# Designed miniproteins, single chains, continued (2), part 31

Each design is a single chain, and the fold is of that chain. pLDDT is the mean over its residues in the fold that is shown.

## One batch from the design tools (miniprotein)

Design m5113
Fold by ESMFold2-Fast:
Structure m5113 (fold): chain A 80 residues (1-80)
Amino acid sequence: SLLEEIEKTLKEVEEEFKRLLELAKKLRPEDVSSIEEQFKKDIEEIKKLIDEGKYEEALEHAKETLERIKDAIEKLEKAE
């Protein structure tokens, strides 16, 4: 179901976000607060879409959030 796919994607988002935070704390500690604020905003938007019954849009936003986090991790790793 779409809800199960959203839950799986959100779990991956949370795991990758934790990795991003650990990297940012070591390499760019000044960026930690902005990374946390952006993540909070993305999660709030996804929750809003779920509450509105817009599961397809919620899944799309969760996948886009995951891709952005992975891209940020790659950029930090290349800067090392």
Scores: mean pLDDT 86

Design m5114
Fold by ESMFold2-Fast:
Structure m5114 (fold): chain A 65 residues (1-65)
Amino acid sequence: VTRQAALAIRIIGLALEYGAGVKVKFEGDTVTVEIHDASEEQKEELGKRIREEAKKLGIKKVVLE
């Protein structure tokens, strides 16, 4: 639970930095992130950074939409 909350906060912070919209869903040990209002380049960069943050917190299953 704490890991999921920490990841959600970090994802929201990253999205805010890029001016993007984001929806975060947790399904068991899987995080699903929908990125809105961002360029293709920003989505790639955000997706990479989100995967890195998830890995640091031990969350191995990341789905980007």
Scores: mean pLDDT 80

Design m5115
Fold by ESMFold2-Fast:
Structure m5115 (fold): chain A 75 residues (1-75)
Amino acid sequence: SAAAREAVAKAVRDHLLSLGYPQELADEVAQRVAEDPSRLVTAVEEAARKHGVKLSPSDIAAIALTAVGALLEAE
């Protein structure tokens, strides 16, 4: 649903910002996730590469867990 995608995008964006990643990265990942939440990991990797940011594997895992939790709560 649109509401679920919006909730996931917001949660992912807020989490990235809380970890200290740039706003441009967080905004791009959120936009891509709002379009297709199943592409979360790919969206994070592509945005990180584009913006010259290195995310730790644990941060990627934490963001993925946040996205799943937001999706389940938004039903």
Scores: mean pLDDT 82

Design m5116
Fold by ESMFold2-Fast:
Structure m5116 (fold): chain A 87 residues (1-87)
Amino acid sequence: MEVFEAKNVKVTIKRLSPTELEVEIEAKDEQVGNELTLEIARHAEELGAKVEVYVSGNHTVVRVTAPDEAAMEELVEFIKKLVEELK
C-alpha cells in the first residue's frame, strides 16, 4: 500500500494481486478528483484492463484488472507519475 498526498488530493494505491489494483482518491476539489479518475481509467483501458469506478461523496475507488503483470506495472508507474505532478 502506497499513499500520496498533494495540496487538494490524497491517493492510496493498493496492489491486491499481480493483476488487480485498487486506487482510492480523496479530493477536496471535485474537478481534480474527476480528472485523476478519468486519466487513470483511460490509460488502464488503453492497456486492455477492466476498470470499475465507485463514487461516494468526495471519495472515489477505481478498481483495475489488468490483462498481465507488465500492464499492471506500467499502470502503477503512470499513476505515481501523475500524482507526483500534483505536488
Scores: mean pLDDT 80

Design m5118
Fold by ESMFold2-Fast:
Structure m5118 (fold): chain A 71 residues (1-71)
Amino acid sequence: MKKKAGEELLKKAREYLERAREYLKKGDLESARRYLEGAEILIKQAEKLGVKDEELEKELEELRKELEEKE
């Protein structure tokens, strides 16, 4: 059950990163930041449940860097 819950959190995190990327492209930096913060929380919670996704972690870092460079 714990692993399944972590996988669900990672799926939600992926959705949040997709939304963040879309808002970043639109220039809505505030919405992009909020979705990135949500994704980071979900990824950290999944890691506490023993589930990691290295690609999602990289995407999160890349999008945060893009956001910081635009602010």
Scores: mean pLDDT 81

Design m5119
Fold by ESMFold2-Fast:
Structure m5119 (fold): chain A 59 residues (1-59)
Amino acid sequence: RDELLEKAEQALKNGDLEAAKEYLLKALPESTHASFRESLATGPLRDSLRLTLRALKAS
C-alpha cells in the first residue's frame, strides 16, 4: 500500500494524473472505488487526487 502511495505521489509530481488515479484506486478498497471516481468528477482532478493521497498517507 505505501509503495502505491509513493508511486501516486511521483505521478502527481510528473503531471501524470491518469497514473496517479490508477495507483490510488489500487490502494483503496473496492467498495470505495465508485465514491472516489464520483469525487474526481465533481472537482479539479489534480486537487481531488492530491487530497485523496494526503488522506491515505495520514492513515
Scores: mean pLDDT 73

Design m5120
Fold by ESMFold2-Fast:
Structure m5120 (fold): chain A 70 residues (1-70)
Amino acid sequence: MKVAENILNGSEKLLKQGKYEEALSAAKIALALFKEAGDEEGVKKALKQIGKIYEKQGKYKKAEEYYKKA
């Protein structure tokens, strides 16, 4: 789980740098790792992070979809 948590932290740093595609890739990798581990709280965090990235890109409909999944 530490690996997935570290990847999510990396996604947030990339998002703050405006590197949206890299931030999204990192968040999706973390999501897959949390799902593989059965970490429901980690899955929610990753889904919220993906939603936040889409929102920052102006993709509000995609952001809403991911926020609802979390």
Scores: mean pLDDT 86

Design m5121
Fold by ESMFold2-Fast:
Order: structure tokens, then sequence, then C-alpha cells
Structure m5121 (fold): chain A 76 residues (1-76)
């Protein structure tokens, strides 16, 4: 796993209170709800010093998608 993926896995597990979290498991299927999604996005933004617009939250709803999203932002 990349360092980004390992950090995201920790954030997802912390926000959901469930471990382990599969990289392709949907946040909402694992018991996440709209308020938890806001908390997840805030934690990811703080960890990586990036901004995630509300319209792009669907791109970070699992660990794999979130990893690809963060990698794209850090390259830009």
Amino acid sequence: MTEIQEKLKKIFEEQLGVSPVDENADFFELGGHSLKAVELVAAVEKEFNVEIPEAEVYLVNNIQKATEYIESKLKA
C-alpha cells in the first residue's frame, strides 16, 4: 500500500469505528451517514492539506477512490 492509502485507511477506520475497512467498501454501506461524511471529508482535508468541494465527495467515498483523488491533488 502507498503511504497515502495507509493514512486514508486509518481515517476511514477512525471515522466509521470499524476495522479492517476494505479498500473498495462504500463508506455509506459501512454505516456512514451524511454527518459522518462531512467529518470524513474534514479529516482527509486536514491530513493532506487539500480542499474537497461538496460536488466531489462522491470521489472519496471509499479508500481506493480517496487514494486516487488525493494523489491527483498532490500532483497538481
Scores: mean pLDDT 78

Design m5122
Fold by ESMFold2-Fast:
Structure m5122 (fold): chain A 68 residues (1-68)
Amino acid sequence: SAAQEVLDRAQARLDALWAERGPSLTPEQQRGFRAMAGVLLHDIRTHNLSEAQADAGLAALEAEVARL
């Protein structure tokens, strides 16, 4: 389904971001990242976010992680 494709793409992008940035984060920052990722994935799944809305959420999360 289109909704499953949005979820799978978001999960893959979050996994890639975690692989790149996770090792450089403190345990507290790692918990924060996992919490933000969990909220975004929950919103995509439960609120049927569009691809554009999911992309906006991913971009916001990437920007937040870039500040760490």
Scores: mean pLDDT 86

Design m5123
Fold by ESMFold2-Fast:
Structure m5123 (fold): chain A 60 residues (1-60)
Amino acid sequence: SFVGEVEFPDEKSAEEAAKKLKELFPEAEIRVEGNKVIIEYDGPITTGIGILLQAIGLSL
């Protein structure tokens, strides 16, 4: 299993990114805590890292 966290500039950006990530990775559990997106994935760590990198790209 994999757990990752990405900080966004604001809560709106985090919510928008979470919606996109849920669409791209429906098998992952994606939550928002303030301006942070939390990703939980119960599969290969390499796949979880890929999802995290996508989220980091959305935060830039």
Scores: mean pLDDT 84

Design m5124
Fold by ESMFold2-Fast:
Structure m5124 (fold): chain A 90 residues (1-90)
Amino acid sequence: AEDFERLARIAEQIREMAEKGEYDLATAFAYIAASLEKLSAQRSTDPEVRAFEEEIAERFKKAADYLDQGKVDEAIKLLTEVAEEARRRA
């Protein structure tokens, strides 16, 4: 519950940065979030939790890559999907 709520808040905050035009900040935080989730997945002993955290890490990285490419709408879509999935699991 705690980890999923934290994930939702992180995704929502990065999305808000992108929506406000703070693209460099949103990109940096999305890369940081991806790295943290990958590390969390490596520490997980539950295969289902690990798979979910690996998927979330990949989505944060893709969002950051989209922001770097100026594909803001695609990044916002991915961040929204991450937040919604995390909210459903919380």
Scores: mean pLDDT 83

Design m5125
Fold by ESMFold2-Fast:
Structure m5125 (fold): chain A 71 residues (1-71)
Amino acid sequence: MAEEYIRRAEEYIEQARRALEAGDYKTAIEYAVKAIEYASKAMELGEGELLKRAVELMREAGRLLKQALDG
């Protein structure tokens, strides 16, 4: 279960990153928020290495959200 949430968070981070690169800040915000949601779920269920990965994804999603909000 945690692994599924990690995979979804990674997918949304990739989509947010692509949207940000394209200057589509609204779409980047939407995907970054989704990534945060799934990373948070992964953190609730994950242990050891999965928990570490979930924390990394949460930080990256937050960074992308901030960049999208800043313009």
Scores: mean pLDDT 85

Design m5126
Fold by ESMFold2-Fast:
Structure m5126 (fold): chain A 75 residues (1-75)
Amino acid sequence: MVEELIKKAEEAEKNGDYRTAGDYYEQAGDVAEKLGNLPLAAEYYRKAARYFLKAGDVSRAIRYGEKAQELLEKL
């Protein structure tokens, strides 16, 4: 359930655990993508990229940022 993933991501962000916040937004993006909600998936992948960047995980930040862009290009 996407709502539980978002709640966990927000809790991790509040505690400064940016990598865990990124992990939960990544999972939320994956769920949205499998359900065919591409705009929602792109938004969650964009948030995952933001938090991975804050956590110093540059490779995942680039990966999920690019994935979000690809989904938005398809519209």
Scores: mean pLDDT 86

Design m5127
Fold by ESMFold2-Fast:
Structure m5127 (fold): chain A 119 residues (1-119)
Amino acid sequence: ERERLQELLERAREALERAAELAREALALAKEKGASGALVEALEGVLALAEAAIRMARRAAEDPAYIPGLAALVRRLRTAVERALEEARKEGDEEIIELVERAAEAVREAERAVEAAAA
């Protein structure tokens, strides 16, 4: 049980780190290309929540009492990345859309791992 829990939390952390990296790349491209303030703000929100979720995942690895807090952050991150994807599609930049879609996939992987850890 403990070994499986640690493996699930490690998978969640790795997925969240991928989401943060992809969001950071998308944010850099959005700023470079002069994208809308709405897209920039949405991507900054994704990055901030991903970084908070990574910190919570580290705490959850030391103390399972933090798993509900991690689950709540990952759900907020899912909503934020869906919003960022909507804004990216309005912008119409295929490179940014691809990065945000990959970030959304990584967030879904993290959510599945956290849900399994909470069970």
Scores: mean pLDDT 90

Design m5128
Fold by ESMFold2-Fast:
Structure m5128 (fold): chain A 55 residues (1-55)
Amino acid sequence: VEELAEKVLEHLEKLGFKADLDVIRDNIEWLGLTEEEVESIIKAIENTAADKAAR
């Protein structure tokens, strides 16, 4: 889950997106994940994005 969150965040950054929850959620949905997995990954990405923003 954490590894997937990092890869998704990197992919979004390559597309020029910021770590916005709405953008992250939309991109996670195309991975064909379950609702629980989507929520878990969004939280993991949010934490990862916060760490990157703090740097």
Scores: mean pLDDT 60

Design m5129
Fold by ESMFold2-Fast:
Structure m5129 (fold): chain A 62 residues (1-62)
Amino acid sequence: SAMAAEEAARRATKDRLKDGKGYLLKNIEDQERLVKESDLPPEVKAALLARLDRAKQLIKEG
């Protein structure tokens, strides 16, 4: 019973996040574009892009 109630709450949270998920993913993709277009050193760009890619993965899995 407790596990079923927790799963129902997680599903409701996921449904609410569906509207925000696309917005968050778009924001990360916009940041990736800005990093790529920036005059930052290649090493810094690579590190930032790797971090943004990880953030996208976490949002997709959350």
Scores: mean pLDDT 77

Design m5130
Fold by ESMFold2-Fast:
Structure m5130 (fold): chain A 57 residues (1-57)
Amino acid sequence: SKELKEKLLELIGRIIALIGEIFEARLKGDEETVEKLEKELEKLKEEFRKLSEEIDK
C-alpha cells in the first residue's frame, strides 16, 4: 500500500540520520553514545526488513 511505502521512506531517512549521529559520536570518542545509537540502528534495520516484507505481499 502507499502508506507502507511512505513509512518505509521515512524509516530510510531515520536510518541515514542515525548513521550520521554514530559518525559524529565516533569522532568525539563518545563510546557510550555510539553503543546506544548502534542498538537503535539495529532496531530500525529490523523494522525496515518487516515493512519491506509487508510491501512484497
Scores: mean pLDDT 82

Design m5131
Fold by ESMFold2-Fast:
Structure m5131 (fold): chain A 88 residues (1-88)
Amino acid sequence: MSEGEQLLLEAEQQASLAAMMLQIEKLSEKPDPELLERAIELAEKAIELAKKAIEKDPSLREEAENVIETAEEIIREAKELLEKAKKE
C-alpha cells in the first residue's frame, strides 16, 4: 500500500471503533460520559489521519472526505449524547 492508503485504512479503523463505541452507549439507559469522550477522541484521530492521507496521496481525497464526514457525524452524535448524560 502507499503511505496515503495506509493512513486512510488507519483512519477508517479509528472511525469504525468510534462508531461501535457510540452505538454501545446509544443502547445504554445511562450512557457513560467517559466512553463518549473516548469515542470523540477516536473520531478526531480518524479526521487527522484522513487529512494526512490526502496530503500523501491527493487521489484519495474523495474516500478520505467520506471518512471525515462520517467521523464528524460521530462527533456530533457523541457530543449531543454526552451533553444529555452530564445534565443532571
Scores: mean pLDDT 86

Design m5132
Fold by ESMFold2-Fast:
Structure m5132 (fold): chain A 94 residues (1-94)
Amino acid sequence: DEARRRRLREAAEEATRAGREAAVAYVTEGLDAMAAILQRMADALNARLGPEYAPYITEFLQAVATAANNAKTVEEAEAGVRRVGERMLERMLA
């Protein structure tokens, strides 16, 4: 289903953009700033994709938090989130 694949790619791209913003916010502002961005993204994607994809969204949030916590620079955090976004898309398509 090409329409489903397109929706999942768009969702993963949106999640990756929000995840990068959240990871940058963690490095520069702290945990609460990251949590607020990730929660808004999770709420939006859960509403659009439905409960079938909720576990993937939860895993994405946890992986972004881990990448941000392990990053020493903004660039490292952004690279980590990009890898997490690629993994989310792979898992949702498989």
Scores: mean pLDDT 84

Design m5133
Fold by ESMFold2-Fast:
Structure m5133 (fold): chain A 71 residues (1-71)
Amino acid sequence: MDFYEENAEAIEEALRANPELVAEAEARLRALHEEYLAAKAAGDEAAAAEAAARYEALRAELVERALELAA
């Protein structure tokens, strides 16, 4: 089980406590998800992998920032 699954409750609480941070990141996460879907539709597996990696990195950064602010 990875960090996010193991600490899901704490992560959810931290994100709920920081709705403005979530709203700011949500638009960027949505854009990266759309880039991933567009790359998949075009058959560009390299671009799809890059978009997915950026999405996961941004999500991890959001979680870390939310937990830091909740501390």
Scores: mean pLDDT 76

Design m5134
Fold by ESMFold2-Fast:
Structure m5134 (fold): chain A 73 residues (1-73)
Amino acid sequence: MSEEEKELIKLLADQAVSLAKTIHEIDGSDPIEDAKAWIRAQLNLLVKSGVLSEEEAEKLFEEATKLAEEKLK
């Protein structure tokens, strides 16, 4: 995995966790599910705009969601 991909994974996870924690404080929703949904939405946008392939997006989704889950424990 490239250094750029690692940095993107970290940014996606950090932003998703921050947002999910804030939403949880507002309405009590599941922060893990909210974080995953947000990461998926961002990666889908990057695929649509041609920045990432579908295969790259799935790899980044798995790594970013794993990191986000670890941060939310």
Scores: mean pLDDT 82

Design m5135
Fold by ESMFold2-Fast:
Structure m5135 (fold): chain A 100 residues (1-100)
Amino acid sequence: MEEIEAVSEGLRKLNEGKKYFEKGDYEKAVEAYTEAVRLLEGRFPLARAIALDNLGKAYEKLGKKEQAAKYYRESADIYRRLGFTKPAEESEKKAKELEK
């Protein structure tokens, strides 16, 4: 797959997921964010971290705490590697709150 095409489509899916989330269509938000995470893997780490954090939020709205915590942790790991300490700590805190 062409790298530029994958990034462009990944960003489109990230925006699509945000629109579904805003409408309360959390299942469609999960589908769009999951595709964004896949398309952005190895190509755009910051956008992928944002997609993973949003995927965690969507799973949390669906009551799927284990899935939400998993994606918040994956997002935190990427933010931490990129030096974005505050977003990493915020995503890690969300994951820990769901595992209590």
Scores: mean pLDDT 87

Design m5136
Fold by ESMFold2-Fast:
Structure m5136 (fold): chain A 65 residues (1-65)
Amino acid sequence: RITKDTDPKKAAELLKEALLEIGVSEEKAEEAAELFENGASGSDIAKLVGADNLIKATELVVQKL
């Protein structure tokens, strides 16, 4: 899990990078990161990039923390 101690901006940047690594477009990855930084729910982000992609990206972000 992304913890409360993680800077939202840093977490958003890691999420964008992870989404790009799994093949999500730069445009959608950036929108997802912006939604995350602004406190959007995981459900809202999953609607944009797909639940499977969000799960994979979150695993990558946790490994980089």
Scores: mean pLDDT 75

Design m5138
Fold by ESMFold2-Fast:
Structure m5138 (fold): chain A 102 residues (1-102)
Amino acid sequence: EVLEKAAEAALEAIRKKLQEAGYSDQIRVRVRVEDGEIVVEFETRDGKPLTDEQARVFTEALLAGIDAAIEVLEPYRDDPRVKELIERLRTAKEGLRAGLAR
């Protein structure tokens, strides 16, 4: 299913970004499909809130994940459910970018 492929692509992109930044063992990420939505869940190794640096890196990883998911979904945008998901992902991306600018 295309949503499952998009979720897998997002997870791969997030993990790659976290590994490049050296946070792959500190932040654990899960991506799943639930009720036609892509859900991202994370846990820190010590159960504490993300540090400012970890939050920035994680936000950059989420942006990479969103881009990967949209790339998988874009050829299927003629499906209204896929089009809605792409629009939601683009909205989430703008919100995350605004957060990074602070």
Scores: mean pLDDT 82

Design m5139
Fold by ESMFold2-Fast:
Order: C-alpha cells, then sequence, then structure tokens
Structure m5139 (fold): chain A 69 residues (1-69)
C-alpha cells in the first residue's frame, strides 16, 4: 500500500528530502515551482520515517491519504 503526502521543506533541505523519497521507493508526483511544497508517493510502511525526516529538517507534512502508484 502507498500513501500520498504533501510536504513543505526549507529550500536548504529540498535535496535531502527528494533523495530520501527515492531511497524509500517513493516518487515525486508534483513539484510546485517557486514554492517549497511537493506532492509525493511513498510506501505506507515508510511514510512515518519520511515524515520524521521532514519534521527534523524544519519542514511540515500536510494532507495524507491512501494512494495507488
Amino acid sequence: MYVELVVDVPAQARETVLDEVQKLGGRVLKEFPGTNAFRILVPAEKAEELKDLVRSLGGSVGLEKPATP
């Protein structure tokens, strides 16, 4: 099962978060140019790990919902 997340991360943390999404087997569904927001898809079992990373880097997690790849 997968989860769709909207995350907002500081510009300096962008590359770290995007790299982690790829490593966890997820992908970026949408990037909003000129903003720090991303819509991402990750395996449900990895969602908490990614959310913890985002928060540790000063970011926030918005809407979360079940999703299909």
Scores: mean pLDDT 78

Design m5141
Fold by ESMFold2-Fast:
Structure m5141 (fold): chain A 58 residues (1-58)
Amino acid sequence: AAYAAAIRAAPEASGELTHQLRVDADKEAIRYAAEHSDPGNRELLEKELKRIEEIKKK
């Protein structure tokens, strides 16, 4: 909710902010979940994080 409101407040910067904040938020959320999950889930989340990084890199 707060995140969406912030994007709407800056329409011109939405593209850059959306990409940067979304990537940052996704990586933080996945890392946090991986640290607090069972070993099996950690491995899957780590692979997911790498995939996101590869996709966002290009």
Scores: mean pLDDT 61

Design m5142
Fold by ESMFold2-Fast:
Structure m5142 (fold): chain A 91 residues (1-91)
Amino acid sequence: SLDKQIKYYEERIAKDPNDALAWLGLGNAYYQKGDYEKAIEYYEKAIELGKDDPELRLEALTNLALTYEKMGDKEKAEKARKEAEELKKKL
């Protein structure tokens, strides 16, 4: 269940608040729940903490763009897509 996934990642973050992958996982779980505002917050946290993990940042940026698109924020969605595309070209 989504609630079990959320608890799992919350426990990981409680042990290590710099666990960028756990923040990404929380973002994904809230996206599936349809809580796009929380998904955005957690994706942004994953991007911030994953500064030395370009693959993680690419996934978080891609999912952030999809989340903004779901909210109807085309401008923020396009900005995140461009950032993801630029990062992908440098990998």
Scores: mean pLDDT 89

Design m5143
Fold by ESMFold2-Fast:
Structure m5143 (fold): chain A 68 residues (1-68)
Amino acid sequence: MVDEIIELAFETGKYLSEEEREELGKKVSEAIQKGNYIEALKLILEAAKKAGNEEVEKKAKELLKKLE
């Protein structure tokens, strides 16, 4: 799970500005450290929506369904 979350954050970051990528990475890392994988995935999902990355958005939604 952690590896998949990190991979999605990295993929989303390719389509964001450097500042947005750094902010996303920080927030996702904090959520993972707290064990809140649902929060991490929601952060990635919102970033993917802003970037227009439908594939990452779909993958994040599927992972959320497994945790919720």
Scores: mean pLDDT 79

Design m5144
Fold by ESMFold2-Fast:
Structure m5144 (fold): chain A 71 residues (1-71)
Amino acid sequence: MTAEEIEWADRVARLYNDGQFDKVSPEEMSEAVRIILELDRQGKLSEDQQRFLERIRRMAAAGREGARELA
């Protein structure tokens, strides 16, 4: 993963966290999620990337597990 990819993903995360998600395309969102998930695996997330990933993970969990308790 290149420094340019990390910087771009951080910028996307900041836009999303600022409520400017309408300025981020679905394709850009998908790519940023992939980059941020790889950074999470390596323990290298920025605070903005952590906040972005938490929001995305909560959305995914709500969509799939809305009728079930998580242990």
Scores: mean pLDDT 73

Design m5145
Fold by ESMFold2-Fast:
Structure m5145 (fold): chain A 114 residues (1-114)
Amino acid sequence: SMEEAEEIKREYAEKIRAAVEAGDYESAVSLLLQAIADLLRILAPDMPPEALAEFRALLQKFALKAQENVDNREKLVEILKEFKKELLALIERYHPEVVPLMKEFLDEFIKIFE
């Protein structure tokens, strides 16, 4: 539900902030990607298998890019913004109604890294 999504977003935002404050960008990125996967499961539970496969490929692609740049916060923020763009484009193809809320949650998560 919407209420469950907002609560999960709040819990992950707190965990991401703690990791960023500790300088643990590897954990912070992992938590952000996990948060997005959990939120998408709640907001778009009826995504078809092909959409889920595309989403998993996108998560893997950006997890690898982020891991290569955990020592460069500015570059990491750029990578997260690119992830946001590609993820929202994917969501728009299957569940355009979810896009505004996912954009808001992603903006909040990425701001923690800034």
Scores: mean pLDDT 88

Design m5146
Fold by ESMFold2-Fast:
Structure m5146 (fold): chain A 74 residues (1-74)
Amino acid sequence: GDLQELRDLYRQAMEQYQALLNAGDLESGLQLFQQLKRETEELKKRAGEKIQPLADRLIRMAEDGAELLKKLMA
C-alpha cells in the first residue's frame, strides 16, 4: 500500500545516506535527497488522502537535508 511504499522510500534513503556520509560523499548525499523528494512527490500524486500529510513531511525532510548538504559543501 501507499504507506508501506512511503516507509520503504524513507528507510532505503536513510540507510544509503548514512553510508554516503561515512564515506564523505556529500555530493551523492545531495543527489539522494533530491531523488527522495522526486520519488515522494510522484507517490503523493497517486496516494490516498491519509498519506498526503506524511508524504509532505518526507518531502520537507528531503528539502531540509539537501539544503544542509549544500551549506556544508559551500
Scores: mean pLDDT 84

Design m5147
Fold by ESMFold2-Fast:
Structure m5147 (fold): chain A 88 residues (1-88)
Amino acid sequence: EGEKALLAGDYDKAIELYEKKIKEKPTAENYRNLGKAYLAKGKLDEAIEYFEKAIKLDPTKENYYNLALAYGAKGDYEKAKEYFEKAK
C-alpha cells in the first residue's frame, strides 16, 4: 500500500502509512521509503533525517545514493558528491 501510494504520487498518504510502519517496525526500508516520500514533496530536511536513519540501520549503496539525491536537491553539492562516491 505505501509503495503504491509513492508510485501514484500520493505522498501524503505514503508518509502516513510509512510513519505507522516505523512505529510498528523501524526498519531501514521503512525509513528509506519515508525519506523518498518527503523528498518527492520537497521536504528536504525531513528526507535527509530519514535517509540518515536508514543508513545507521543498513549502510547500503542505495541508502547512500538516496541521501546524495536529497543533499543535491538542497543545493549541498559537496555532501551530494561525497555520498554519491559512497554509493559506488
Scores: mean pLDDT 85

Design m5148
Fold by ESMFold2-Fast:
Structure m5148 (fold): chain A 94 residues (1-94)
Amino acid sequence: SKVDELIEELKKLYDEIIEAIKNGDLQRVARILQKLIEKAKEYGVPEELLKEIRDAATDILNALTDPSVSREEAIEKAKEAFDKVLEKLKEYGK
């Protein structure tokens, strides 16, 4: 399905986000998060779910820019936010 194709594309972008976080490249993280939102929009994801994806992206960027949050904690927060988005997409694709 188109949703399965979107999920696979988002998984690839997620791997790139984690690599960018490990390298401390916040500008690259922001660009990949923007690409992720654009891909979801292109696949016709509803605005309500797009808002949740945008909110997750904001949470990830906030964690990365918080001096009290370690890189390891930021990666874990990114993983949790991404897993939540994937669960929502799987429900939408049913």
Scores: mean pLDDT 83

